# Designed miniproteins, single chains, continued (4), part 85

Each design is a single chain, and the fold is of that chain. pLDDT is the mean over its residues in the fold that is shown.

## One batch from the design tools (miniprotein)

Design m15136
Fold by ESMFold2-Fast:
Structure m15136 (fold): chain A 75 residues (1-75)
Amino acid sequence: ATREALELLQKANELRQKADEAVKNGDYDKAIELYKEAIQLYEEARRLRPDLSDALNQMIAELNKRIEELKKKKE
């Protein structure tokens, strides 16, 4: 469980970094998809490590807010 959670968190962080790079390049559709993938991995990590739930819930909320802001920018 701990190893699996760490692997999920590392992959989620990598996807978030790639999403941030896509935002800098103006590729908002790619960024939204990468943030969604990162959120799924953070949710999986939260299930395996409930002790991290507060921090992971905050990250998930922040990424969901970023997704909504990017959707508005595409208009």
Scores: mean pLDDT 85

Design m15137
Fold by ESMFold2-Fast:
Structure m15137 (fold): chain A 51 residues (1-51)
Amino acid sequence: GPLAAALRNALAEGHTLTASVEDIAKGLGVSPETVERALARLEAEGVYRRE
């Protein structure tokens, strides 16, 4: 979805996702569950690894 694409673009630009899921959710006006699902999709695509 659009959230997953936005996060993927940020990673491609060399940004590291150091913000918490809650902070990202607040900034984007979505639920933390929506952010978690988007991150899981990016991890499945091999463009993000959760530490």
Scores: mean pLDDT 68

Design m15138
Fold by ESMFold2-Fast:
Structure m15138 (fold): chain A 66 residues (1-66)
Amino acid sequence: MFEKVLELLREADKDGDGTISSEEAKEVLLKVGFSEEVAEEIVKKVEENGRVDGVKLLEAVKEYLE
């Protein structure tokens, strides 16, 4: 699961700045099997000004699964 999140994050981060849009982050979480409600909750927790840091997203996913 985490490996797929990392791959999708790398594909979404075309500029290599380590961030993606909140919409792209939600799509990543949905593609790896999270429900829409959970994906929205995680994204809201880690987003800043409509952007999501890839490292913060991975940390939030790990915390949610623990």
Scores: mean pLDDT 75

Design m15139
Fold by ESMFold2-Fast:
Structure m15139 (fold): chain A 122 residues (1-122)
Amino acid sequence: MTLEELVSKLSPEQQAALVELLTAMANDESLSPAERAAMWNNLGVVLAVQGRNDEAIEYYEKAIELDPNFAQAWNNLGIVLAQQGRNEEAIEYYEKAIKLYEEQGDKEGVERARKNLAKVKA
C-alpha cells in the first residue's frame, strides 16, 4: 500500500493530525536531513491527496533542497506538475528521478518513473 493510498482512506480530522505530526518531525533537528526530507515529502503527498497541488509542490521542493538525491521527491514533484498540465517541467523531474533511482539500484523506482514519463510524452 502506498502512502497516497493510505492517506486517501483517512478522515479529514485524521489527515489534519497527520499533517501536524509530519510538520513537527520535518522541523525536528534531532532527525537526520534525510529523515526530515522524508517528512516534507510525506507532507506533500497528504496535500496532493487533498488536491492542494501548489502547497504539495512547495513541500516536495523543501524535501529536494534538504536531500537532492531523494528520487521519490523528484518523481512526486513530476506527478503533481503533470496533473497541473506542466508537462515539460514534469518531464525534467521524471528524468532526474530516473537517474537517481538508477544510481541507487532501485529498479522499481526506475520502472515507476519511466511509466510516468511515458504518459506525459504520449
Scores: mean pLDDT 87

Design m15140
Fold by ESMFold2-Fast:
Structure m15140 (fold): chain A 78 residues (1-78)
Amino acid sequence: AVEPLIKALKDESPEVRAAAAYALGKIGDERAVEPLIKALKDESKAVQMAAAGALKELADNGNEKAKKVLEKLAEEEA
C-alpha cells in the first residue's frame, strides 16, 4: 500500500526513509510524487539519492510532475 510507504518517508531512520523512497518508485503511484519531492531535501544523502531515483523511475513511466521536478533540479545544479 502506498500510504504506509509515504508515512515511512518521515521515519526516524534514514535507512527506512531510503527504502520507502525506493519502494514508492517501483510502485509508480502518482500520490508518491509530492512526498518524494520533499525527500529530495532530506538530511541524509542516501535518502536524497533514493528519492531522485524514484522520481526518475516515475518520470520514465510517464509522470509529468516528476519530469518537471527533475528538469528543475538539473537547472539548479548548473
Scores: mean pLDDT 81

Design m15141
Fold by ESMFold2-Fast:
Structure m15141 (fold): chain A 69 residues (1-69)
Amino acid sequence: MAEKIRKEIEETLKRFDEALKQGPEAVEKLLDELYENGSLSLQYGVAAYRGDTGKLKKITEEALKEMEK
């Protein structure tokens, strides 16, 4: 489990580094992709950065439901 999480973080950081080298528009595209297709943690981070209160609430509710199972 720890190995998989470490790999995901490492890949995300690499994608961010590449986007930063391409400029602000590439960074925005990466954020959009992570917001739509990323893990729940990545989606939560982007939603928090953007102030998307509705999505933050939805992700939190889904996490609570998973903990109840």
Scores: mean pLDDT 72

Design m15142
Fold by ESMFold2-Fast:
Structure m15142 (fold): chain A 103 residues (1-103)
Amino acid sequence: PTEDPEAAIKKYTELIEKDPNDAEAWLNLGEAYLSLGDYEKAIEYYEKAIELDPNNARAWANLAAAYLGLGDYEKAEEYAKKALELDPNNLLAKNVLSEIEDK
């Protein structure tokens, strides 16, 4: 079940205000902005999630997807490969690399 992005932004912003070290809340806030096409804000929030939890493959894969959305294929490839180093079965990272190969 996919959360409504506006509801997700409100929910995770309130969680971050209570606990700014909640890496999962930063990651979910980034995913909400990614779904709205706000790639620059998504990147800022994913970078914060990675700062708090650098071994979170999902955060690296989402960062790669955001850079793919911006057309930065070099960074998208770099971060997708990082996600696959942490989790070789990460479908989002595999999909990002597949999209880059089609360019």
Scores: mean pLDDT 86

Design m15143
Fold by ESMFold2-Fast:
Structure m15143 (fold): chain A 77 residues (1-77)
Amino acid sequence: MDLQKTLKDLIEEAKKLEEEAKRLEEEGDPKAVTLYQQAADLYYHAAQLAMSLGDLDLATELYEKADELKKKAEEFE
């Protein structure tokens, strides 16, 4: 139970940071980079937790999302 709640909370926090990063990106605010990096890190941790829980499909999706956001942050450098 607790691990499933932790996984859900991590994904929700990551999505919130991703949405905020997209908003800042549209505004031209360089802080978007930091939020994309933070969202990517949360998706990465969520992916590892999903893998440990045996949800390989979810883990794959979360790893891909983390990689996408890391590359997006790199585009600003």
Scores: mean pLDDT 84

Design m15144
Fold by ESMFold2-Fast:
Structure m15144 (fold): chain A 70 residues (1-70)
Amino acid sequence: DPAELYLRRALLFSEGDAKKLIEEALKHYREGNYDEAIKLLEQALTSPDISDLARRNIEKAIELLKKEKE
């Protein structure tokens, strides 16, 4: 599952509040709640401590979740 792979990589490169938001997004994704997962990931992208690696993995996850929702 490519979306889960990118979410797990985003977690690996994240700390603090961003990591908590990504963990919640992964939980919602596994429950099939793609809208809530996307919302939480977009919130994580606004975190002041977000790394470039975490950002790229979050952006790829959002792209895949939006495609899955279609």
Scores: mean pLDDT 83

Design m15145
Fold by ESMFold2-Fast:
Structure m15145 (fold): chain A 62 residues (1-62)
Amino acid sequence: SKKEELRKFAEENLPRLLAATDEERMRIVQELIKKAKELGVSDEEIDEILNELTERVQAARA
């Protein structure tokens, strides 16, 4: 599904997010949103995947 394609893209970018500054994280998130729009993922599904990604980043840093 398009949602799973976006999730895979987010997984590929997780190492970048873990190493990133706040400014870099904002840029990476914008890249993910752009990719999601290109794939035709709904705003609701984008929010779900971004929340999953945020939880994983926070857990890894805790």
Scores: mean pLDDT 78

Design m15146
Fold by ESMFold2-Fast:
Structure m15146 (fold): chain A 62 residues (1-62)
Amino acid sequence: PVLTDEQVDFVRELAREALEKYKQGAPKEELLKELREKLAEFLSEEQVDYVVELVKEEIESL
């Protein structure tokens, strides 16, 4: 999916926040739901799905 530079920066910040919360014991499903809701405010549904899948894979690799 095509993201603007501004969208990429915001996505990175939200993804980092989600990963830090996961490392501190937050449930994966709740974090992914929260991330999806925040991303949906400025990204298309396809872009949201793409980013959420990448973050899910990152969490599963920890």
Scores: mean pLDDT 79

Design m15147
Fold by ESMFold2-Fast:
Structure m15147 (fold): chain A 66 residues (1-66)
Amino acid sequence: SELEKEIEKLAKEFEEAIRAGDRKRAEELKEKLIELLRKAGFSDEEIEQAEKTFDWAIEHYDEPPT
């Protein structure tokens, strides 16, 4: 599916942005990913969980391991 491939591509770009410490790009990619998940027919609960996961990654990208 074309939509599935686009989600996978943006998810990889999001991971790269996190690794690079590019918070602005990561936040932009998060918005695009959430929109694509809605278009793919994911439930509101699944989308909320995905958003929390992305937010956690953005918040903790520069924190030392505990």
Scores: mean pLDDT 80

Design m15148
Fold by ESMFold2-Fast:
Structure m15148 (fold): chain A 78 residues (1-78)
Amino acid sequence: KKEEAEKLVKEANEAQRSGNYKEAADLFTKAAELYKENGDYEKAASFYRSAAVAYQRAGDTEKAEHYRKLAEEFEKKA
């Protein structure tokens, strides 16, 4: 539900502030997936983009590119 996605976003922001970029990216990805399941493609795109940035900061360039492209696709659907 919406409340679960919001909780994951808060946890992702805390992980990001602590420098745990991989954990933040994984949490943003889970939140984006829940928003997608709820039909909220704008928020799904936003959090896939947040995941891409966090993966880039974690040094995972392949996942960063993957989620950046996924964010662009959901932006077109919004």
Scores: mean pLDDT 85

Design m15149
Fold by ESMFold2-Fast:
Structure m15149 (fold): chain A 92 residues (1-92)
Amino acid sequence: GPSSIQVDISAPDIDLARRAADIAADRLRRSGFQVRVDIDDDQRRAILTITAPNLRDGILGARLARQALRDAGYQIQSSFDPQQQRFDIRLL
């Protein structure tokens, strides 16, 4: 059944998080994923919610988001929390 994966993008600056989220969301949408973007100004984070037909495709979408940021020249650290179905991406 349909699954959702969150990609939480944190950065030292909220504008950096927003630009990174836009790049990742654009790559995901071009690849056929449904993506919602929510900005948390207080915590300097952007949250992508990826909707996919199944969990496996959702995880592939999160990896694609990570790769999109690397391709755009961002230095990142990333981790996956399987209990929360959340990828955390920290911009360096």
Scores: mean pLDDT 86

Design m15150
Fold by ESMFold2-Fast:
Structure m15150 (fold): chain A 62 residues (1-62)
Amino acid sequence: MVDEKEVLEALGRMYVALGNLLLSKGKKEEAAKMYEKAAEMFRKAGREKEAEEALKKAEELK
């Protein structure tokens, strides 16, 4: 049985990877959006530190 928190954490990691990819292409607005989604997923998973790190990345791109 897959833990819901594990699925949310995996989704958070996927959004971070997408944000990093978009940032490497100079798409700062799209990257910020992906990091914000990652932070939401990590927060739902109870991963506060990872959520804060993702939010910091999004904030730096505004």
Scores: mean pLDDT 82

Design m15151
Fold by ESMFold2-Fast:
Structure m15151 (fold): chain A 69 residues (1-69)
Amino acid sequence: GNAEAAEYARRGGEALMEGDRETAREYLEKAYEAGGGHPAFREALEALDAGDYARAIEHAGLGAKEFEK
């Protein structure tokens, strides 16, 4: 569900802040799947693959906020 997508995105962002790219990718992929392919999670994954962790954290947070309603 949408709340699940928000939780996965939050965990992914936290993993990025801790420097754990592997865990971050796993949670962001789960957020993308649970969120129905939402653009925020796609942008977060693309930023992660590009090594732009600040952008990945930003987009993961935006997706989490959107699905928290």
Scores: mean pLDDT 83

Design m15152
Fold by ESMFold2-Fast:
Structure m15152 (fold): chain A 86 residues (1-86)
Amino acid sequence: MEEKLKSKDPDAVLEAALEEIEKRVGSLTPEALQKPENRKAILEVFKKALEALKDADPRTQVRALFALSVAIAAMDLGEPLEALRR
C-alpha cells in the first residue's frame, strides 16, 4: 500500500486502495461491507488514497470520492438493519 501511495500515477493509487480493501475485507460483498471492522479498514484505506490524490486532476479526485461514497452508502444501509435487529 505505502509504495503505491507514493506513485505519481493517480489511477495506480486508486487501484492500490481497492486492492488493499479487498485484502482486508475479502470479497467486496454487501455482507462484508456491513461488518464494523471492515468499515474501519475501508475508511482508513480511502483516507490514505484521498490524501495521496489531493493534488491529482479533478476527474481522478471525483472518481475517488465516488468510490468512497458507494462504500459509505453500503455501510450506512447495514447500520439501520443491525439497529432494527436489536
Scores: mean pLDDT 62

Design m15153
Fold by ESMFold2-Fast:
Structure m15153 (fold): chain A 63 residues (1-63)
Amino acid sequence: SSAAVIDRARAELYALLDELGASEEVRAAVDRAVAHARARDFSPAEVEALYERMRAEIETLAA
């Protein structure tokens, strides 16, 4: 997918991490997922699926 789609997903996940006070380990997991998406040249659909999965994981860990 385009860099802009990945950058937007990263920004939205980082806003959620900041809102929930997420740990360094959770932030590192998001960074690895973003790096993986960039390295594998994810389609927009793949980026959306990754975003939804990471969002759900972050929300679960904050519960």
Scores: mean pLDDT 78

Design m15154
Fold by ESMFold2-Fast:
Structure m15154 (fold): chain A 100 residues (1-100)
Amino acid sequence: SAELERVLAEVRRLKREADRLIKETRRVIEEFKKNPSPEIKERLEELRDRLSELSQRLGELLRKAIELGAPKEVIREIVFEEARLTAYIMLIHVLLKEYE
């Protein structure tokens, strides 16, 4: 259906966005570990918020994909991306709690 095709296109778009955001997050986390500073802390807080927003969008997309009967491979991909984003949100949370 046209709706399912739109969901598949959106999954590909959000996956690319997640990959880019996670790559940036990993880089900033490594910078923070080497030299924790207020400026890098602010960047991590911004990244945490962006990861959370993307996670919410993926959650909405997951619900729609299930309702439309998307292939199991697509459902798994969305779930995997959601899990990846959640892991990085938790990592940032732990790092920021350890920062004075």
Scores: mean pLDDT 87

Design m15155
Fold by ESMFold2-Fast:
Structure m15155 (fold): chain A 82 residues (1-82)
Amino acid sequence: MKEYLVRRLIEALKNKDYTSAIYYLDMLLLSFRTVPKELEELIKKLKEAIENKDYEKAKEYLIEIMKLLELDEELIKEAEEV
């Protein structure tokens, strides 16, 4: 589930579809039973970067979130292409 939501978030960012990006980010946050403070702070920063249309910062924060979630290395490399 989390990998699917992250993949959709990456696609939304690549397509500059900020509405979908925010939607999938919110769904990802809701998928956690307990959100570590570190993850919560990174999600806030990612959301701000998306709202500011700052693709470079959005990419950086997304990669950090993906690393914290221990997601697949191939998916992380796909995010680096944003």
Scores: mean pLDDT 77

Design m15156
Fold by ESMFold2-Fast:
Structure m15156 (fold): chain A 59 residues (1-59)
Amino acid sequence: SGDEEAERLFAEARELVEQGRLEEAERLVTKGYLVSTDAERARAEAEELGRLMHEREAE
């Protein structure tokens, strides 16, 4: 389902953030948001990942 795909994409994006691959992570977050059928959960995941990406970029 779209939610399973979104979950996988958000998980992969989180791994990319840990690796410092912020551009790739951002693309996966956007894709995950677009395929999700749970808008509130997708927004929460995107906000958390956006915060983590900002912290990594500031390092």
Scores: mean pLDDT 81

Design m15157
Fold by ESMFold2-Fast:
Structure m15157 (fold): chain A 98 residues (1-98)
Amino acid sequence: MEAAREAAEAGEEAAKAGAEAAKAAKDAKGAAAGAGGAIAGIGGAVGAEIAARRGRGEEGAREGARGAEAAAAGAERSGNEEAARRAEEAARRAREAA
């Protein structure tokens, strides 16, 4: 029951880190990578919440974890080391919740 919520929260944290990475990026390519990761993280979090409300907590947790992992990859590609590290931590928590 709690796994999908934890995965959704981790996905939101990863999305925020991706957005911070986009804002701090040195160039448009890094900004696009961070923004793409943030969008993926948000999508995963939303999916997790919807699945949890429908009693599919395990599927929701996996959806949230997948979004968080995508957000972490986006933050890493942005070149913002601090944001990438935060996103990786959030993705790890989401995977553990799944």
Scores: mean pLDDT 71

Design m15158
Fold by ESMFold2-Fast:
Structure m15158 (fold): chain A 76 residues (1-76)
Amino acid sequence: MKEEAKKLAEEATKLAEETLEAYEKGEPKEKIEKLNKEALEKLEEALKLSDEEEQKEFLRKVLEKQHELYLEELAK
């Protein structure tokens, strides 16, 4: 589980960063929404598998940021 949790956390973080970059670059809404959904799913799974409090706290903050992006920008 440790290696799987680490890999999933890295993938989730990368997808979250890609979502923000796509949004800033003005990529199509459909593409940004797809990336955001993938990031949210991976972040939630990474949080479930992670046992380090510091890593969990970091991932929770990234997850909150992704939720804010979805509700404020992509849901319009």
Scores: mean pLDDT 73

Design m15159
Fold by ESMFold2-Fast:
Structure m15159 (fold): chain A 63 residues (1-63)
Amino acid sequence: SRREALAQVGRDVVALVDAGKSPEEVIAEARKRLDQLVKEGKITPEEAERMLARLERFVAAQA
């Protein structure tokens, strides 16, 4: 489902942060995952933009 796909991106981002990846690497990976989900029709571009904005705030708070 859309919720499962977005939740998985969130979990992947948390795992990358916990692994000590840079904020730039984490956000680049999140963007690639979200773009792939949009291309596959699993989420909308609007959902991808909202999720990316939330993840950017989360990652900034960890820096």
Scores: mean pLDDT 82

Design m15160
Fold by ESMFold2-Fast:
Formats: structure tokens, sequence, C-alpha cells
Structure m15160 (fold): chain A 85 residues (1-85)
């Protein structure tokens, strides 16, 4: 069900964010990682709904968040951890 998929996603996201904190990332970097994960899920949902314009908008936002993480030196660690989500 959708509820079961969302619960599984939330559990994996919580584990990923805990791993980022354990790796010594700042709360700012962890917050950006959470937002990046959310935007990626919303982009997948937009594509599934046939909303290509929204998916493209969300893809651009993901690029902006990735650039902010790169500026913080966190992009590589966040990318590796979020692959599991």
Amino acid sequence: SMEEKLRAYEEKLAEALAALRAAGLSEEAVALARELARVRVEAELALAAGDEARAEELARRAEELAAELEALGAAETVAAVLEAV
C-alpha cells in the first residue's frame, strides 16, 4: 500500500539522516539532505502522475540543493548515503 511504502521510506530516511550525523555533518547539511531526499521522492511521484513540468521543476530544485551541499563539502557523503533511500 502507499502507507506501507511511505513508512518504509521514512524509516530509511531516518536511518540515512542518523548516518550523516554520525559522519559529523552539520545540522545545516543534514537539513539540506532531508530536503533533497524529499524533492527526489516528489519528482518520482510527479512523473508517475504524468506531471512532467513539475518533475522538471523538482529536478532543478534537486540540482540547487546538491550545489549547496557541495559548497558545504558534504555532497559526496550525502550522495552515497541517500542512494540507500
Scores: mean pLDDT 83

Design m15161
Fold by ESMFold2-Fast:
Structure m15161 (fold): chain A 60 residues (1-60)
Amino acid sequence: DIEALEELFELAIKHYSKEEAIKLFDDTLEILEKTLKDDPELLEKIKKVIEEHKKKIEKE
């Protein structure tokens, strides 16, 4: 569920350090790239969510 993943990322930004949040995003993407090989559209949507959250951390 993409919404649950977005909530997890928002919680990470609030409670983790910048480095820890980025690591969580990268680790999550690595796992999902392996598990979602047969669903490239969903993987692409998740990649965009991760990139948007990483950009928010980098700008602030």
Scores: mean pLDDT 76

Design m15162
Fold by ESMFold2-Fast:
Structure m15162 (fold): chain A 72 residues (1-72)
Amino acid sequence: MELPKEVQELIEKARKAIKEGNIEEAKKYLEELEKKIDELMADPSKWQQALDASYELADLKLEIDEVLKKKE
């Protein structure tokens, strides 16, 4: 299913921040993404988009955890 452009942009920005090591910025984008998911869940016609976005959010959280877990 296609995600709203705004949600896709947040996901891309979060991934870019993670790749650049900017975990603080990545967390901000995740918070915005969570807020957008909550808004989508309020509208039954958008529940599929909310679910798809929730899976992307879970993946992004896992990527952040892996970066933080990898200590030298």
Scores: mean pLDDT 79

Design m15163
Fold by ESMFold2-Fast:
Structure m15163 (fold): chain A 68 residues (1-68)
Amino acid sequence: MTLDELAALASASDAEIEARAKELGISPATLREMARLAADGSPANVDRAAQLLADALGARLTFAPEAP
C-alpha cells in the first residue's frame, strides 16, 4: 500500500477501510487514522502516516524473528 492509496481511503466507505485493514493485518481505526493523515498532505502528517504504515507492515514480519 502506498501513501496515495492511503489518501484515497480517507474518502472510502467503512467497509472498504475494514477490508483493507484485514488485508494489512491492522485495525480499521488505525487505517482510518493513517488515511486521514495521508489525505491531509502536510509533510508532518504524511510522514506520520508513512511511519504508522511501516510499523503496521513490520508487525506482519514477526512470524519468524531471528534476532532483535
Scores: mean pLDDT 72

Design m15164
Fold by ESMFold2-Fast:
Structure m15164 (fold): chain A 70 residues (1-70)
Amino acid sequence: MEKLEEAIKFVEEEKKKATPVQKTNLDAIIRFLESAESVEEAIRFLEFAKQYADEKTKKVLDKVIEILKE
């Protein structure tokens, strides 16, 4: 539970620095993290999303995955 909250806060901080298009993508990630029933489910979603993300978003997703795996 705490790791999901930490991940959401990190994405919200990155969202403040993002372009309008990136903010929409990061908002979608936040919604999925809030809806995730487990850390494992959140990691699976982020790994999948990473395949379709731009380079900047991939770096954000990589850091979120690291937070969740700790």
Scores: mean pLDDT 78

Design m15165
Fold by ESMFold2-Fast:
Structure m15165 (fold): chain A 84 residues (1-84)
Amino acid sequence: GLVEAADERLAADPKDSTAWTLRGEGLFKQGDYEEAAKDYEKAIELNPKNWAAWKKLGEVYEKLGDYKKAEEYKKKAEELEKKM
C-alpha cells in the first residue's frame, strides 16, 4: 500500500518530503485523518514549498471539521502552486 511504499522511501531518506506526503495519503485513505495530518505537517516542515502537502493538510482538516484550518492550508497551497 501507499504507507508501506512511503516507509521504504523513508528508510532510505527520512527527509524525503514527498515520501511523508505519500504516507499521509495512505493514512487518509484508511480514515486515519489525525495521523495523516502529522505526516503532511512533517512533509511541510522538511519542504515548506511542498504545495501538495499543504493542499492535502487542508483536505484532512475538512474531514476533521476544522474548516478554518482547512481554508488556511488550502490558501497556502494555492499561493505556492501559482509561484511555480
Scores: mean pLDDT 85

Design m15167
Fold by ESMFold2-Fast:
Structure m15167 (fold): chain A 97 residues (1-97)
Amino acid sequence: GAAEIAAIRAEAEAALARAREALAAGDYEAALEACYRALECARKLLKLGEYEEAIELAKEVLELAETVLRATTDKELILKAIAVIFRAIGIIIEAEL
């Protein structure tokens, strides 16, 4: 319902804010963790039929994960960033179908 969507939206906004703050601080691990939380919100929105918001959120996460990928030479962080990128793309594809 509308209250559930509002709660998910608030959680997504908080997760994106945390990801941006962590990225600005050079904390790529925390940034990617926040990206995963935002993608979980995107999946919940997708299940509720909020396709446009799910796509928009997944695109925001894609940009953040790509920034991490470009900024780091750490193999584990690169692999985590790639995993986030693929999950974000998957949500966009599902929402467009």
Scores: mean pLDDT 89

Design m15168
Fold by ESMFold2-Fast:
Structure m15168 (fold): chain A 77 residues (1-77)
Amino acid sequence: SMTSVKTAGLLVIQMLAKNPALAGQRDELLAKLKSITEENLADFIEYIKELASMAPEEELKKIQGRLDTLLKETGVE
């Protein structure tokens, strides 16, 4: 459901925002999440994946679990 997508997306954004290098992108990510539709899901997921790849290796494993949940909710692999 879209509610599950938004919840999973919010958790990923919160984890990404713990990285000081990505904290400045939090508001943009939240705005994209609020405007998320079935038509723009794939583009949003690509953007989230790109940002997640910038996380330190020590945090990547924690982010990966939440990202996997988001991917399942969106149906994007």
Scores: mean pLDDT 70

Design m15169
Fold by ESMFold2-Fast:
Structure m15169 (fold): chain A 78 residues (1-78)
Amino acid sequence: KKVKKIYLVPSQEEANRLKERGKEKGEDTKVYLYSNDKGLEEAIEEIERGKQTGEVYSEFISEKEKNHTISKYTLVSK
């Protein structure tokens, strides 16, 4: 089965780069900016669901933004 690839990135330039790479490879690729709250919420839910089924690959560009985003959208109490 083809795995959906989800990337979270700090800049529009990184987002554009990953989207073009995905198109060239014919991959099912979704890219979200850390600044896009609505898209990030959807992405985190899909990533967590995908980890249970093995159907999603995810990559967070920048460890700092990853930790902040996970804390914000997974309802982990600070």
Scores: mean pLDDT 70

Design m15170
Fold by ESMFold2-Fast:
Structure m15170 (fold): chain A 59 residues (1-59)
Amino acid sequence: MLPTIPGVSVEKLLEAAAEAARLLREGRSQEEVAEYLSKKFGLSREDALRLVRAVAEAL
């Protein structure tokens, strides 16, 4: 299940989750993916890590 992040729309969370799934399938670490999402989507590092972990559990 995708976590709710304050100040981020569901649409942006879905886009970030799709990017996370792609990068994780390519073999990038959860920490590297979280850094990428933090910079790309303006998420805090902690929120990006929560999203990446949720996506990894769903793969």
Scores: mean pLDDT 78

Design m15171
Fold by ESMFold2-Fast:
Structure m15171 (fold): chain A 74 residues (1-74)
Amino acid sequence: SAARERALRTLMRVVRKKLDELSEKYPDLPEQVLLDIVAKAVERVVARFDPTLSDEEIERMVKEAFEEALKEAL
């Protein structure tokens, strides 16, 4: 459906953007730690993902998931 395709495109775009930002901000972070942060953030997002969510809701959800995962890794 168009709604599902839109939601998945937004989700993929925001996740890629957050991964790029994390890599740029913490270039000396061990690869295993970076992967753990991404995995935990993605798990949180997948658990709450709904194709009816707005782009703004998806962006907020991904941002919060990455912030929490990073906080746990530090």
Scores: mean pLDDT 81

Design m15172
Fold by ESMFold2-Fast:
Structure m15172 (fold): chain A 84 residues (1-84)
Amino acid sequence: SLAERIESVLRALAATVEAHRDDPAARAAALRAAANELQELLDQLDPETRQRVQDLLSQLFRALAARDWAAAAEVLARIREVLE
């Protein structure tokens, strides 16, 4: 489903960011790639669900930029709940 595709991108992003903890360039590239891929998938959601996921994605990207892996995991769980 579309929700499963969004979850897959977010799960891959979290794993890539975690794997590249000491490589800011690789993390920045992964975040940009995920943002582009997510934009295409989010455009397929209804406007209400899209807005809710976009708000959570801003929180996720902030947590990942801050290297707050615990906060990132919490936001990922909330995104899954919205997509169910």
Scores: mean pLDDT 78

